# Designed miniproteins, single chains, continued (5): the designs that were tried, part 90

Each design is a single chain, and the fold is of that chain. pLDDT is the mean over its residues in the fold that is shown.

## One batch from the design tools (miniprotein)

Design m19328
Fold by ESMFold2-Fast:
Structure m19328 (fold): chain A 77 residues (1-77)
Amino acid sequence: KLEQLKAQLEEASKSPDPATQAIALAALAGIYEALGDEEKAKEYREKAEKIVEKHPEYRKSAEEAYQDGKEIAEKLL
């Protein structure tokens, strides 16, 4: 269920591992964009981007997570 996935991603976004944080934040941005919550989508996107700027190697994974989150939320709506 979407709410369960969202809760798991919010937990992962608090991880000390920057890869896990970036992926979780990007996925949340995609989910909120699909839900039409532009404010939260922007907030999570900006948080993910700050991590990716320090760790460019995670950019592709974060972009993929964003698209996956958006697609999952769109299918559940």
Scores: mean pLDDT 84

Design m19329
Fold by ESMFold2-Fast:
Structure m19329 (fold): chain A 60 residues (1-60)
Amino acid sequence: SEEEKKEAERVIKVLETAAKNGLIDPELAQRLIDRVKELVDKGLSVEEAVYEAARQVRAE
C-alpha cells in the first residue's frame, strides 16, 4: 500500500543516517535497504519486511 511504501522510505532514511554516522556498516545497511524494498514490493508490511530482511542478512 502507499502507507507501507512511505513507512519503508522512513526506515530506509534511518538506516542511511545510521550508516553515515558510523553506527552500522554501510554495506550491511545497503543490504538491509535492498531486502526491505524487495519485500515491501512483494506485499509484506514494513514491520514484516524489516524482520525478514534482518533475518536473511544475518544468515549470510
Scores: mean pLDDT 81

Design m19330
Fold by ESMFold2-Fast:
Structure m19330 (fold): chain A 67 residues (1-67)
Amino acid sequence: MDVEELIKKAKELYEQGKYEEAAITAAKALGEINEVDPEKAVEGTKKVMKEKGAEETAKQALGALGV
């Protein structure tokens, strides 16, 4: 899935209230854009979710994608 499709999927998951999945999907898109290992991007995002919660983490990740 390309970055555009990942961003769209992350938005759809966020709208459905699936914040954890939205945050992880947005992290994968950010990893692709920054040429970072997707596994590391997801792992970092899970740590942020433990501190801020899934909804806030998803919102921040989508914001970093410019959405």
Scores: mean pLDDT 78

Design m19331
Fold by ESMFold2-Fast:
Structure m19331 (fold): chain A 74 residues (1-74)
Amino acid sequence: LSPLERRILDTLLENLPNALTARELAERLGVSQSTVSRALRRLEEKGLVEYIPGKGYRLASSSELMRRMADEIE
């Protein structure tokens, strides 16, 4: 994971079970909405986040996500 991808995952984890929009993540992380949106698409491709129509993005609830996050932290 890139440093930005890691910060996005940490922010989503702190806000479970709520979904956050790309704009909310951009404001919290101090980066552009476009930059966050690109990172979110990459995280979704990896199966680490899920898109909730009308709500935004949240952490995927799968056991695979928990395993991958542990590997990324270590």
Scores: mean pLDDT 75

Design m19332
Fold by ESMFold2-Fast:
Structure m19332 (fold): chain A 62 residues (1-62)
Amino acid sequence: GPELTFDRPLSRPEFYRALAELMERWGLRRAAELFRQAAETPDPVEADRLTREAARAAEREL
């Protein structure tokens, strides 16, 4: 049915966990670990830092 009432973005931890799972499936282990750490940290500034490192790690593993 046409259910359009839940147009919500993923929470920040959920989003980073989804990225970690994706990276793990692609064999990018280092990037996956860093995204998991970003999902688990309560500090959004550290989460942003970890996601930048994860992106760099993914590029190096490719």
Scores: mean pLDDT 74

Design m19333
Fold by ESMFold2-Fast:
Structure m19333 (fold): chain A 78 residues (1-78)
Amino acid sequence: MKQQLVDDVKKKLSPLLSDDEVNAAGKLVEDGLNKLDTQPLEVVLDDLSRGLGRVVSKEALSKAANISANAIVDYHDS
């Protein structure tokens, strides 16, 4: 289930980001989903936001962060 969610996020990001940025963002989402087992949601989202800021362009950052954060929040709340 986590892998399918990561794949869905990567598909949503592909029109906004380069292939390298999509792969980097997908890895950050996967890492975030795994961290939810041991860390509070707020810490996971902070780590995600900081990581995305280092790997994606400034023009796409807001949209990429929203897509990625929403996927983690929806998973946590399920």
Scores: mean pLDDT 83

Design m19334
Fold by ESMFold2-Fast:
Structure m19334 (fold): chain A 80 residues (1-80)
Amino acid sequence: VEEKLEALRAAVEKSSAPQELKDAAFKAIDEALKDPTDINKAEATAKAGSQVARADKDGDIAYEIVTLAEEVLAAAGSLA
């Protein structure tokens, strides 16, 4: 789970989305990293990541972010 959260953070850093959306995603990821088994934090992270992906103009980065967000949700749900 932590590895997927760190990968998601790196993908968000590469995004062309507005900094405010990226900052919100970083905050959600940092909270999820403090408690990686918390499904509510994983859901918040996926929602923030989705907003970054939707604002991104690069389809490849957007796809990477969505895929990693889904993997974070799946991993957290498996550990809860």
Scores: mean pLDDT 76

Design m19335
Fold by ESMFold2-Fast:
Structure m19335 (fold): chain A 63 residues (1-63)
Amino acid sequence: MEEVTVKLIGKGPALGSDGSFLPPGTVIKGEIVGRREDGWVLIKDLETGKVYLLGESDIEVLG
């Protein structure tokens, strides 16, 4: 199980699987549920249950 706390450090908002957006600077307590080609990662927010597709270069892992 790969639980992570990540901070969104990109200049733009992050896109959720449901079409919702998170602003830059948002901190997500989540789990990495998948990785894709081109450096994209799927993180499930453990508080909301929503899955976000994030660029690995646009996140900072805090723990």
Scores: mean pLDDT 74

Design m19336
Fold by ESMFold2-Fast:
Structure m19336 (fold): chain A 68 residues (1-68)
Amino acid sequence: LKTEANRYRVAAKAFRYKAEKHESLADYYESLGDTETAEKHRNLAEQYRSKADEFEKKADELEAEIKK
């Protein structure tokens, strides 16, 4: 249970890192006037954030089961 919660937290952290990278790339390309490429990176960042939130919630639920 604790090991599984840690696995979800590690995955969530990885997805948040990917989201941050794509958000930075989106800002960069937008500053260059490449709105099409910026939009693609924003969409990827949003997808990674959703995945991170999902895994983080799962980890929280598993940890709550241990502590309660």
Scores: mean pLDDT 81

Design m19337
Fold by ESMFold2-Fast:
Structure m19337 (fold): chain A 67 residues (1-67)
Amino acid sequence: EEIEEIKKKIEELEKEIEELKKELEKLEKELKEDDSKELVLRYIALKLRLIGLEEELELLKEKLKKL
């Protein structure tokens, strides 16, 4: 059961990471036209969220390997 739960979380995180990468791509294009502080702060916030999700994904994959 724990293995199944971890696999589901991994799939959910991978989907969220892909969505965030697409959002970051769009925001990077917007930043080329408009370097406002608001857009820069949003870019940083999304980058930090992506890093956090990638770290969580790595931890879950490590747990899965040890099971």
Scores: mean pLDDT 81

Design m19338
Fold by ESMFold2-Fast:
Structure m19338 (fold): chain A 85 residues (1-85)
Amino acid sequence: SLKFEAEVLIALLYIQAGILKSIAERYRKQGDEEKAREYEDLANELITSADKAEKLLQEGKYNEAVEFAKKAIEDGLKRIRELEA
């Protein structure tokens, strides 16, 4: 169901944000404050996107929640590629 798909995608956004925060902390410990801030900012953007998708889910807008969460995941992966280039 679209509701279950939205729940899974939102959970993945929160998990991805947690991973990015862990990466940011590792860069900070290595003295790379620029990389740490870039990963922390991306993590915060993913949390904001997850919260917005959660609100759509709570409003019964399942298709909008799915599409929004998918785009947020894709945009996040693109940003990670840019940070690693």
Scores: mean pLDDT 90

Design m19339
Fold by ESMFold2-Fast:
Structure m19339 (fold): chain A 92 residues (1-92)
Amino acid sequence: DEVERALAGLSPEEREAVRWIADKLIEIGPPVAIENIVIGKLRKEGYEPTDEEREEIFEIARKLVKENPPTNLQQELELADKVLEEYRKRKA
């Protein structure tokens, strides 16, 4: 499966987080899921975001989820990329 192959490149912690997010999207809300994906991507690049940066990322995630709600894991990952792009634009 494409999902299993996509997860193979992640750390055990990242894989568990992505699986939990996929299973719990309705329960925890897509903005929280997307925030965690974005933070994971930044950490993979060797960058630990501050609390202020995490809040900004969450605000962007809430806005984008409201405009285009994701319906599956692939859309969550794609939306996380858009959140990260918007966040980087704000800092540039």
Scores: mean pLDDT 74

Design m19340
Fold by ESMFold2-Fast:
Structure m19340 (fold): chain A 81 residues (1-81)
Amino acid sequence: SEVRKKLADAIRKSLSLPAPGLLVAVKELLEFAETEAKDELDEETYQKVIELLRKAYEALLAGDVETAKKHLEEAAKVLEE
């Protein structure tokens, strides 16, 4: 779906951001996923993506940017197949 592609693209683009911008981007990605993407994704895909985005957000709050980026890359791959 268009929403699925938009979410994957947004996650990929966020990977180029510095840590302060990345934290804001991940918060916005979580909001988009919970409001727009939930009805466009199957339950398994939605739960995996939300869990990975939440883990990325928690890693950023802990100052672990590299772990956050790994979770974001995994989320994008889940959306891309």
Scores: mean pLDDT 84

Design m19341
Fold by ESMFold2-Fast:
Structure m19341 (fold): chain A 83 residues (1-83)
Amino acid sequence: SEGEEAFRETLKRIAKEINSKSLSLPELNKEIGKILRLIGEGEQLRLARERGDGAAVEEAKRRLEEILRELGVEEEEIERILA
């Protein structure tokens, strides 16, 4: 799906950005924690869509949007991921 492909490209970009920074171990742990949460919510969205559970889809989108904004992802990119 278009949203799944956009999500994968966003994850690759975030990983590259983290790898290019001179982060302390506590800072790195915090950023990795956000990425793991993001991946988990992406999986919940996929499962909700497979079930056809509209309420679960909207809740998973809300949680994903929150994390993506925390990571500084642009609004247009968030819209593509959630499509």
Scores: mean pLDDT 84

Design m19342
Fold by ESMFold2-Fast:
Structure m19342 (fold): chain A 68 residues (1-68)
Amino acid sequence: AMKEKIKEIAKEVIRKRLAEAGVTLPDEDIDLTAETIANNIINAIKSGNLSNYKKFMSPIEKEVVDKL
């Protein structure tokens, strides 16, 4: 449940940033990228290292975490 929520937020953030950059990616590539981001965030939460990991997150990962 939590991973799927993070993945959905990640897809929203990716689509917004792609539109802002004028870039088009296939839905499969957006889905795979969102899944990778969701896995990274879930692993940081499970390890109790989210606050430390946030300092090294990409701008897109930070935006996803801020929407949780």
Scores: mean pLDDT 82

Design m19343
Fold by ESMFold2-Fast:
Structure m19343 (fold): chain A 70 residues (1-70)
Amino acid sequence: MEAEELRKEAEKQIEDAKRALEERNFKAAVEHIQKALELTKRLEDLGDLEGAKKLREQIEAVLKQLAEAM
């Protein structure tokens, strides 16, 4: 239950980061990605390594886009 809630919140933060990036709000995009990383770390601590891996891959994709856009 807790792992599922963390996963959904992390996914929401990633979507919010993508939206901020599209709006060229780089500060908001970074803040959302930092929150997503924190939630992903908590998910790893709960033992959902597969869910955390998928979230990290999505976060890395957004960070790459952010670096290319800045």
Scores: mean pLDDT 83

Design m19344
Fold by ESMFold2-Fast:
Structure m19344 (fold): chain A 87 residues (1-87)
Amino acid sequence: EWEELVREAFKAAQEGKYEEALELLEKAYELAKTPEEKALVLAARARILHAAGKTEEALEELRKALELAKDNPELKKALEEAIAELE
């Protein structure tokens, strides 16, 4: 059910409700069970932070996600591409 909270967070962010979106992602992070799931939530958090104009904070979240995804080559590549996109 953490995936539903991520979807709700993106809807809130589309309305400019960034604080609500980040609170939903905090709940999603708590519900996430694996390092991979937690990395996906942190990547979602980075996307919302970037939308809010907080690019440096977004990069920090992506780097944290990359550490969690170190044993998943596909997710690691996606996160590296996201970091390059923001730099």
Scores: mean pLDDT 85

Design m19345
Fold by ESMFold2-Fast:
Structure m19345 (fold): chain A 55 residues (1-55)
Amino acid sequence: SPREEAVRAATIGILRAGIDFLERLVARSTDPARVAQLRADIDAARATIAELEAR
């Protein structure tokens, strides 16, 4: 439905903005454990976007 397509597009947009924010946190972080956790969160968000785009 057009509403489901709009919600999917909006969700992808929010996830992309979240990834950009997390990448900025990675760039300025000096804690390797925190960087690893942030990268895991980015990878999970990218996987979610890929699943949504495959639908």
Scores: mean pLDDT 89

Design m19346
Fold by ESMFold2-Fast:
Structure m19346 (fold): chain A 68 residues (1-68)
Amino acid sequence: SHREKLEELAEEFNADPRMKAEIVGEDELVIESTLSVEEIIGIALRIIGDYPDFEVEVKGNEIIIRAK
């Protein structure tokens, strides 16, 4: 399910000390990072490529992932 995929992504990103991932509500994953803007954009593009059924939004130092 998309929820299980979000939980797996949260665990993956939380393994990096430069990132904090939290599931908000039932279908949204918020990733806060101390990475550069270029690195954040690179991660967002990777997620879009790997998970086309998810919507990805970048807000400052945050990446927000939602199921469509």
Scores: mean pLDDT 81

Design m19347
Fold by ESMFold2-Fast:
Structure m19347 (fold): chain A 67 residues (1-67)
Amino acid sequence: KLSIEVVAKLLYIAEKEKDVKLFEEIMNLIAEEYKEVEEREELKKEYEKILNSKESLEEIKEKIKKE
């Protein structure tokens, strides 16, 4: 199971790169594994943190590779 931080980063990458296949895979993973309100709130916060960080897509991809 991927961490919420990694899932948020993958969702951000999929949306920015218009990768429909990756986006669908991540949305399916969220629907199946992150059913609780608290987990979805954490995911939303991590996603907003990425949007506000102003990190490049390359920097975000490098962080995922370390996981």
Scores: mean pLDDT 76

Design m19348
Fold by ESMFold2-Fast:
Order: structure tokens, then C-alpha cells, then sequence
Structure m19348 (fold): chain A 98 residues (1-98)
């Protein structure tokens, strides 16, 4: 299913990020976003959260903020209080680096 494929792309993105393959990680998370869109708000929020983490590791703090803000909005809409809190903390961390 699309949701199962989205979860697989999130896992592949995480592996790419751990290896320092940032461009590959971004592509995997973007594919997960496409597949989760309009189907699973929590999964969509998680994909944006992970995308923000990649931008943060690259030092692209503006893109990291944009991704984390989207993750926060989606997590709140989904009622996912844990993901929302993680996104808020990551926003605070990235603003401290600027």
C-alpha cells in the first residue's frame, strides 16, 4: 500500500541520513511525503520532521525551520501530541544555532 511504501521510504531516509547521504535522505523523505499526503497526517508530520533533521544536519537552518513548522502544524492537526512536542523542541534548537 501507499502507507507501507511511505514507511519504507522513511526508514531508507533514516539510513541515508546516518550514512551522511543528505541528498538521498531528502529524496526518500520527499517520496514519503507524496505517499502519506491526504492519507496519514501523523506519518506526513513524521516525514516533515525527518526532512527538517536532514536540513539541520546540513546547516540549512531556514529550510529546517520550514520543515519543522509543517511537522508541528500536521502533528497538531493529527492530535499527535508527542510529535508536536518534538517539533517544538527541534524549532527551539535550530533557532539557538542561528
Amino acid sequence: SAIEKAKQYIAKGRIALEKGDYEEAIKYYEEAIKLAKDKDLSLLARAYLNLGEVYYEQGDYEKAIEAYEKALELAKKAGDTVLAKIAELNLEDVKKEM
Scores: mean pLDDT 89

Design m19349
Fold by ESMFold2-Fast:
Structure m19349 (fold): chain A 58 residues (1-58)
Amino acid sequence: MELLEEYKKVLDEIVKIGKEIRELQAKNPDDQAAIDELNKKYFELVKKYKELREKLRA
């Protein structure tokens, strides 16, 4: 997958994970472990997104 396609895919996954976190918080606020796992994935995707953005701008 090309850098531009990977960048767009990562951005889409960030949006999806963000929605999943919100839905899980509404449905199972007591499941902090599951919410924490999604937040960890979200943060990793944001980091990757920033790295890809820097590569595309260079």
Scores: mean pLDDT 79

Design m19350
Fold by ESMFold2-Fast:
Formats: sequence, C-alpha cells, structure tokens
Structure m19350 (fold): chain A 100 residues (1-100)
Amino acid sequence: IRDIVTRMVNGFSGQTIDMVLSTVTTALNTMSTSSSDDRKQISINTVNDIIQIAVYYNSDPQVIQDLRQVGTIVQTMSSDQQFDFMQSLRDILIQQRRRS
C-alpha cells in the first residue's frame, strides 16, 4: 500500500496536496478520540473526500484509480491500522509539499 500511496501523492498538484493535507489533518484530530466504529466511518469518508478533491483539481485517471484502490484496502483495515494509515498519509503529504 505504501508504494501506491507514494505514487498517488506524487501525482497530486500543489492545490490538491494542500486540500488533502487539510482534510487528513482534520480526520486525524477526530479519529484520535473516536471509537473503533467511528474511526472506520471517518476513514471511509476521508478517502471519499480525497477522491472528490482529486476530481475537482483534475487529477490524472491513474491517480483516481490509485485512490479507489487505496479506499478498498482501507476498508479492510482494523481501526488501529486506519489511524496509522492516516498518520502515514499525512507524513507523505508533508514531505511532498516541502519538495514542491
């Protein structure tokens, strides 16, 4: 999954990175105090929001495909794995933003 996420984030525009980073940061703040069931719902909603952001900023079809694949994988994760995933995604976004 890390390779798919890295490829996906490398395909984001600067505007997409800023919006997605804001969305992921908000999700992480909510997830930190949320139940297991709420974490799953927040994770699903967050990935769907990221897809909408990527579509809005006219991301490549490959990026949208990678996002849909990531969404499918995230749905199979435990709540702890979903939280770890969102933290890793935030870190990758911050690194990419600094390189841009």
Scores: mean pLDDT 84

Design m19351
Fold by ESMFold2-Fast:
Structure m19351 (fold): chain A 64 residues (1-64)
Amino acid sequence: SEELEKEIEEYLKKLKETFNDKQIQAFRDALVEEYKRLEEDGIEPPNTKESKILYEIAKRILEE
């Protein structure tokens, strides 16, 4: 939804204001490594609202 999108954007901005780029990169790398491990073991990442939000935040950090 549009409200969820705005919430993600505001959360991402607050995250960048609170943590430096190196810490944000570490967060992104940790998420990517976790998803890679689950995929290698044939286990799909959790399909919860929280996991989708975290994935979207990681994706936007990567795209920057």
Scores: mean pLDDT 67

Design m19352
Fold by ESMFold2-Fast:
Parts: sequence; C-alpha cells; structure tokens
Structure m19352 (fold): chain A 91 residues (1-91)
Amino acid sequence: AKEDLEKAREHLKKADELFKQGNYEEAVKHYQEAIEYAKKAIEKDPSLLEAYRLLGEAYRNLAKVYEKMGNIDEAKKYKELAEQAFKLVDA
C-alpha cells in the first residue's frame, strides 16, 4: 500500500508537469499510471483516504488532458470518476 501510494504520487507529479508543458500524450500515460497505483493502494488498504484523493486528482486532470485533445467521451468519463473518488474522501 505505502509503495503503491508513493508511486501514485510520483506519477501524478510527473503527469502534471507534462500537462503544463503541453505534452498531452505523455501526461495521459503518467496519469494512467497514477490511477493504477492509487487503485492498488486502495485494494490493499481501503481506509487510505489519501489514495482516494490522489485517484480523484488523477482522474480530474486526465479529464482535462482529454478535453485539450478533443476526446470528449473520455473527458466526461474521467470527470465522473473523479467526482465519485472525491465523494469517498468528503463522506
């Protein structure tokens, strides 16, 4: 769980930097890695609220990348997933 959470943070940070640079293709890959590691952390410890927050942030920012790429269906999907993840933290 701890190692997965750490990797999720690293990929999220890298993806945010790539997104800021306009490197959308590479940003998508790192956001997807952040999502995968956050999900692995949650599977091992469902009480890790930080993992749900990272998952929500990764989904939200991935949705923004897909909007910039013109992929509207993927953008809508990830916006909905982000809202679901954030609700788990705020409950």
Scores: mean pLDDT 84

Design m19353
Fold by ESMFold2-Fast:
Structure m19353 (fold): chain A 80 residues (1-80)
Amino acid sequence: MEPMSREQVEAELEAVRELIRKAEEAAAAGDLRKAAAYLTAAAIELTAIEWQAEAAEDPEETLKRAEELKKELKETLAKI
């Protein structure tokens, strides 16, 4: 695989954060189905980032940030 640049890792992690945020907003609006859909998309993206982490410029930092987002995702799931 081509190495992931720091900028690409940042963009992918930010995309996951945005999906989690949209899930929280949907849940707050009472749209639990939409919230679940966003969380599912976030989980898929996080899994892809974790699998690609070894190819990142800083694999350990990438995994640490993915782990923190996974924690946020689990906390959001617990609220639904």
Scores: mean pLDDT 80

Design m19354
Fold by ESMFold2-Fast:
Structure m19354 (fold): chain A 80 residues (1-80)
Amino acid sequence: SKIQELINIVKEAIELLLDPSVPREEGAKKAIELLKEAAEKYKNPHIEKYLPLLEEALKARDFARFLQLLADLLSALRAE
């Protein structure tokens, strides 16, 4: 299903953020890039809602908030 594909994409975004081999900012930028691609492809309202919040968290370099937002997005998709 499209929702299961989106769940897998958000899980990949979390893995990119948490990758210890790269700086957290680089992982967060890659996660945003992946989610922007998903937003264009799937036009899912949850991803569209969370993208600007994730971009603001990255701008603030608040990676704890960034991770929490990804967890919240994952929960929203799982509730569909």
Scores: mean pLDDT 87

Design m19355
Fold by ESMFold2-Fast:
Structure m19355 (fold): chain A 92 residues (1-92)
Amino acid sequence: SDQLVQDLSNYLSDVAKQGARVDVQVDGGTLTVTISGLSPIQQVALALRLIGFDLDGLDVQVKITGDTLTITIGGLTPQQAQALADAIMQAS
């Protein structure tokens, strides 16, 4: 939904504002966001916020590796994926 994309955009923009480095990759209807430079507490807090969203109809995967949080979101339209990527990059 458009509201979910907006909520995800706001969430990821807040992550970028924490001074973390953000990298964004778009492949059709799949968005991959890699956030690095996060403390373990920040990683857990961000993961918990993400599971608070209604992600029905989306394929969401979260991976934590060291100081890096990788969020993969599938099931978006290509337009939604690009709009979300653009919003994240603007916030970074």
Scores: mean pLDDT 76

Design m19356
Fold by ESMFold2-Fast:
Structure m19356 (fold): chain A 72 residues (1-72)
Amino acid sequence: TRREVAELLREAARVAEEQGHEDFAAVLRDMAEAVLRNPLNLETVRSLARAARELGLEEAAELLERALEVAE
């Protein structure tokens, strides 16, 4: 559901912020709000998951990958 995807994006943002990536966390929070109002762009979420892995944010990347699995 959109709500589950938004919650996973918010949790990924929290993890990113705790690891000092405040700008990335802000992008993830904006995406969580967008998902509740608009059709989800899955390619954008995939790009964010790859960015999280490149930043070494493994837990955030796994949460974003889970969001892709539950999105339809």
Scores: mean pLDDT 80

Design m19357
Fold by ESMFold2-Fast:
Structure m19357 (fold): chain A 56 residues (1-56)
Amino acid sequence: MSGAEEMQAALDLLRAGRSREEAVAAVTEMLVKTSGMSREEAERNARALVDAVAAL
């Protein structure tokens, strides 16, 4: 999966002390704008990605 930029954005936000909800919202907006996927799909993918990053 080519999710390196989204993963980095999520990691940076979490390291800066932003909430998981804020990280999910930011990644969702990135996926909608860059991939053209639906907001529902973007949010699901963003949540999974942020959860994976938070588990590191």
Scores: mean pLDDT 78

Design m19358
Fold by ESMFold2-Fast:
Structure m19358 (fold): chain A 60 residues (1-60)
Amino acid sequence: SADEVEEGVSEFYRLLLQLPPEERERRVFELNDGLLAAKSLEEALEIVRRKIEEVRRLVE
């Protein structure tokens, strides 16, 4: 759902604050490009979840 996508994007931004500014900007662009290319809310949610996982691996 759209609410789940919004919640995921918020979580992504919270995690992003733990990274250096240069890493944040690039990852925001990658997420936005993915979301713009998404053909469904399900695909958008999968993209957000994947990007969250990528950031979590960097802050662990």
Scores: mean pLDDT 83

Design m19359
Fold by ESMFold2-Fast:
Structure m19359 (fold): chain A 55 residues (1-55)
Amino acid sequence: SEAEEEAKKIIKEKIPSLSDEEIERYLKMMKNGTITDEEVEKIYELLKKNGVIKE
């Protein structure tokens, strides 16, 4: 979908350390509700490191 493609582009710009494959996997897991607490924590840490989240 357009929203998913837009989200991938934004995520790639904000978290350049994530590969396209990883971004697609995370988006799919979030959409299906299968994402684990460990994966959420990894994403959160990457967002902090790239300045998207300050706390």
Scores: mean pLDDT 70

Design m19360
Fold by ESMFold2-Fast:
Parts: sequence; C-alpha cells; structure tokens
Structure m19360 (fold): chain A 104 residues (1-104)
Amino acid sequence: MTLEDIVREVAESGTAPVRPAKEGVDLAYGQSDNAAATERARLLGRMRLALAAGRLDLAIAAIREALAAGVAPQTIRDVIYHALDEGWLTEEEAATLLAAVDEL
C-alpha cells in the first residue's frame, strides 16, 4: 500500500474534511521533509497554526514551549513578523507577542 493510497482512503472516509488543517499538521511535523526532522520545526509549525487561527493563548503557549526547547528568540520574532505581514495579527497583538518573547 502506497502513502498515496492511504491518503485517498482517509479522504474518502471523511476523516480529513479540512484540507488546510491537515496540510498544516503535516508541515508542523515535518513529515515530507526528513520525517519530523526536529522538535523545533514542529513547535514553530504549531505556533504558525495558532497565529493563523487567531488563537493568541495557544500562540503564547507555543512561544514558551519553543523557547524552552532552545529555539532562538529571533526565530520566534521572525514568525510573529511574518504573521503580521500576512494579516493574521494586528500591530497591537504583534507588539504584545514580541514583548512576551523579550520577557521570557
């Protein structure tokens, strides 16, 4: 059985009705790029998903977890700036998250 066959069976069963969310999860785990190459990549993916969903509570939790896992603060700031550029955050929300990174 190929991975393509498994993906098709899952889609046909209605198990993955939200395609963007499934794609985001696959990216967060780094499955296609070295099968979850690093824990840091997974945490950064989780943070991006939280920001895209407007879930600041989950984004702050993901930032704290990423810093604890050794992700550089600058990398986290870059993700926040990207979210601001994409329109996922207001300037006020981005400033709040950047301040949290600086204090953690």
Scores: mean pLDDT 66

Design m19361
Fold by ESMFold2-Fast:
Parts: C-alpha cells; sequence; structure tokens
Structure m19361 (fold): chain A 60 residues (1-60)
C-alpha cells in the first residue's frame, strides 16, 4: 500500500477516462499510453507504474 501522489491520481483519472478502466489502460498499446501520459503531464513510465500499483491492489 503505497500512497498515490496527486500527480499519480491525476494520471490514473486521465487514463481511466481515456480507456474506460484502469485494467483497459494497463492493456492498452504503448503508443496510446504514451499519449495519455503526456496529456496528464507524467512520463509513460510513471503512468504505467501508477496503473500497475492501483491494479496490484485489485488483482490479488
Amino acid sequence: MAPLSEREIKALMTAAKAFGSLEAAYNAPDEEQEKIAKEAGVSPEELRRAIERALANTTG
């Protein structure tokens, strides 16, 4: 349980809105993830890590 930063929460909301869910965002093509990360003001790596962290809490 790592606390999400405001930046990560914003990125997660952007991804969920764009892809319909965080699960869909995690499985999205790299190009789409990169575009959404740029819109959220984070790196694609940060976006992917935030999604992974959020989903890890659910997929156990």
Scores: mean pLDDT 75

Design m19362
Fold by ESMFold2-Fast:
Structure m19362 (fold): chain A 97 residues (1-97)
Amino acid sequence: MLKEEELKKLEEELEGLEKTINGILNDPSIEEEVKKLYEEYFKKAKELFEEAKKKLEKAKTKEEIEKILKELNQKLNKLNEEMLEKLDEIDEKKKKE
């Protein structure tokens, strides 16, 4: 039951992220290069969520569940940092033109 609740939370978080990304992709004020970065970000984030779900399905202890969720959060934070660095690079390139 605890494992099923965490799996449901991950599904809801992924659905929320997809909705946010779709909003960005459908915003006519956002540049195509930025939209492409958000698409790549979402693809990678989705892969991380799917990997975490598979690990959670195999987890036998509460400690294993907590470790899987912690590792997912660390990987998502790293992905967010990489995304922000790429956005900054686009902004810097735009200012130099």
Scores: mean pLDDT 81

Design m19363
Fold by ESMFold2-Fast:
Structure m19363 (fold): chain A 64 residues (1-64)
Amino acid sequence: SVDDKLAQIKELLDKHGIPFTEPKSVEEARRLAMEIARLMVEKGVPDEVLQEIMSLLGEVIELM
């Protein structure tokens, strides 16, 4: 479900100190995905974690 995927994203981002607010629209989710990717790269988060979060966000967008 969307809620399960959003909870997983929040847990992963919290472990890396990245704030997360649940998106209310597809447009907001896409903007949020770009900002999260930028912040994760700047913080030196491993590529495997970045890919997992981007995959989950893509799934959320498809379910919206």
Scores: mean pLDDT 82

Design m19364
Fold by ESMFold2-Fast:
Structure m19364 (fold): chain A 57 residues (1-57)
Amino acid sequence: MSAEELLALARLGRREAEAAGDEEAAKLYTQSIEAAQAGDTERAWRLLEEAGARPAS
C-alpha cells in the first residue's frame, strides 16, 4: 500500500470513527495519519490495522 493510499484510508476511518463516537478508534486513525506523514509507513499501517480491528461502537 502506498503512503498516499494509507493516508486516504486513515482519514476516511477517522471520520467514520468520529461519526460513530468511537474516540479510541479516532485516536488510532489520527496517530496512523501522523505516522504516515512522518514517513513511518510501517507504524502507520499497524495503527490503521489496530483501529480497524476494534468492534464498532
Scores: mean pLDDT 77

Design m19365
Fold by ESMFold2-Fast:
Structure m19365 (fold): chain A 65 residues (1-65)
Amino acid sequence: SHMEEMREKGYELIEKGSEAANRGDYESAARLFEEAARYFELSGNLGSAETARRMAEESRRRHEE
């Protein structure tokens, strides 16, 4: 379904964001986690969206500090 496709994209973006964070690219990680949150919202997975937003915020803080 369309919702399932959006959820799957969210998880793929979490994977990419985590890979970026692991190599110290927190700017890319933040962008990817924010995009993941939007896909989770579109799929109705509000808890996953909230988690992704927190990951994005943490990545932004690490990039700026």
Scores: mean pLDDT 88

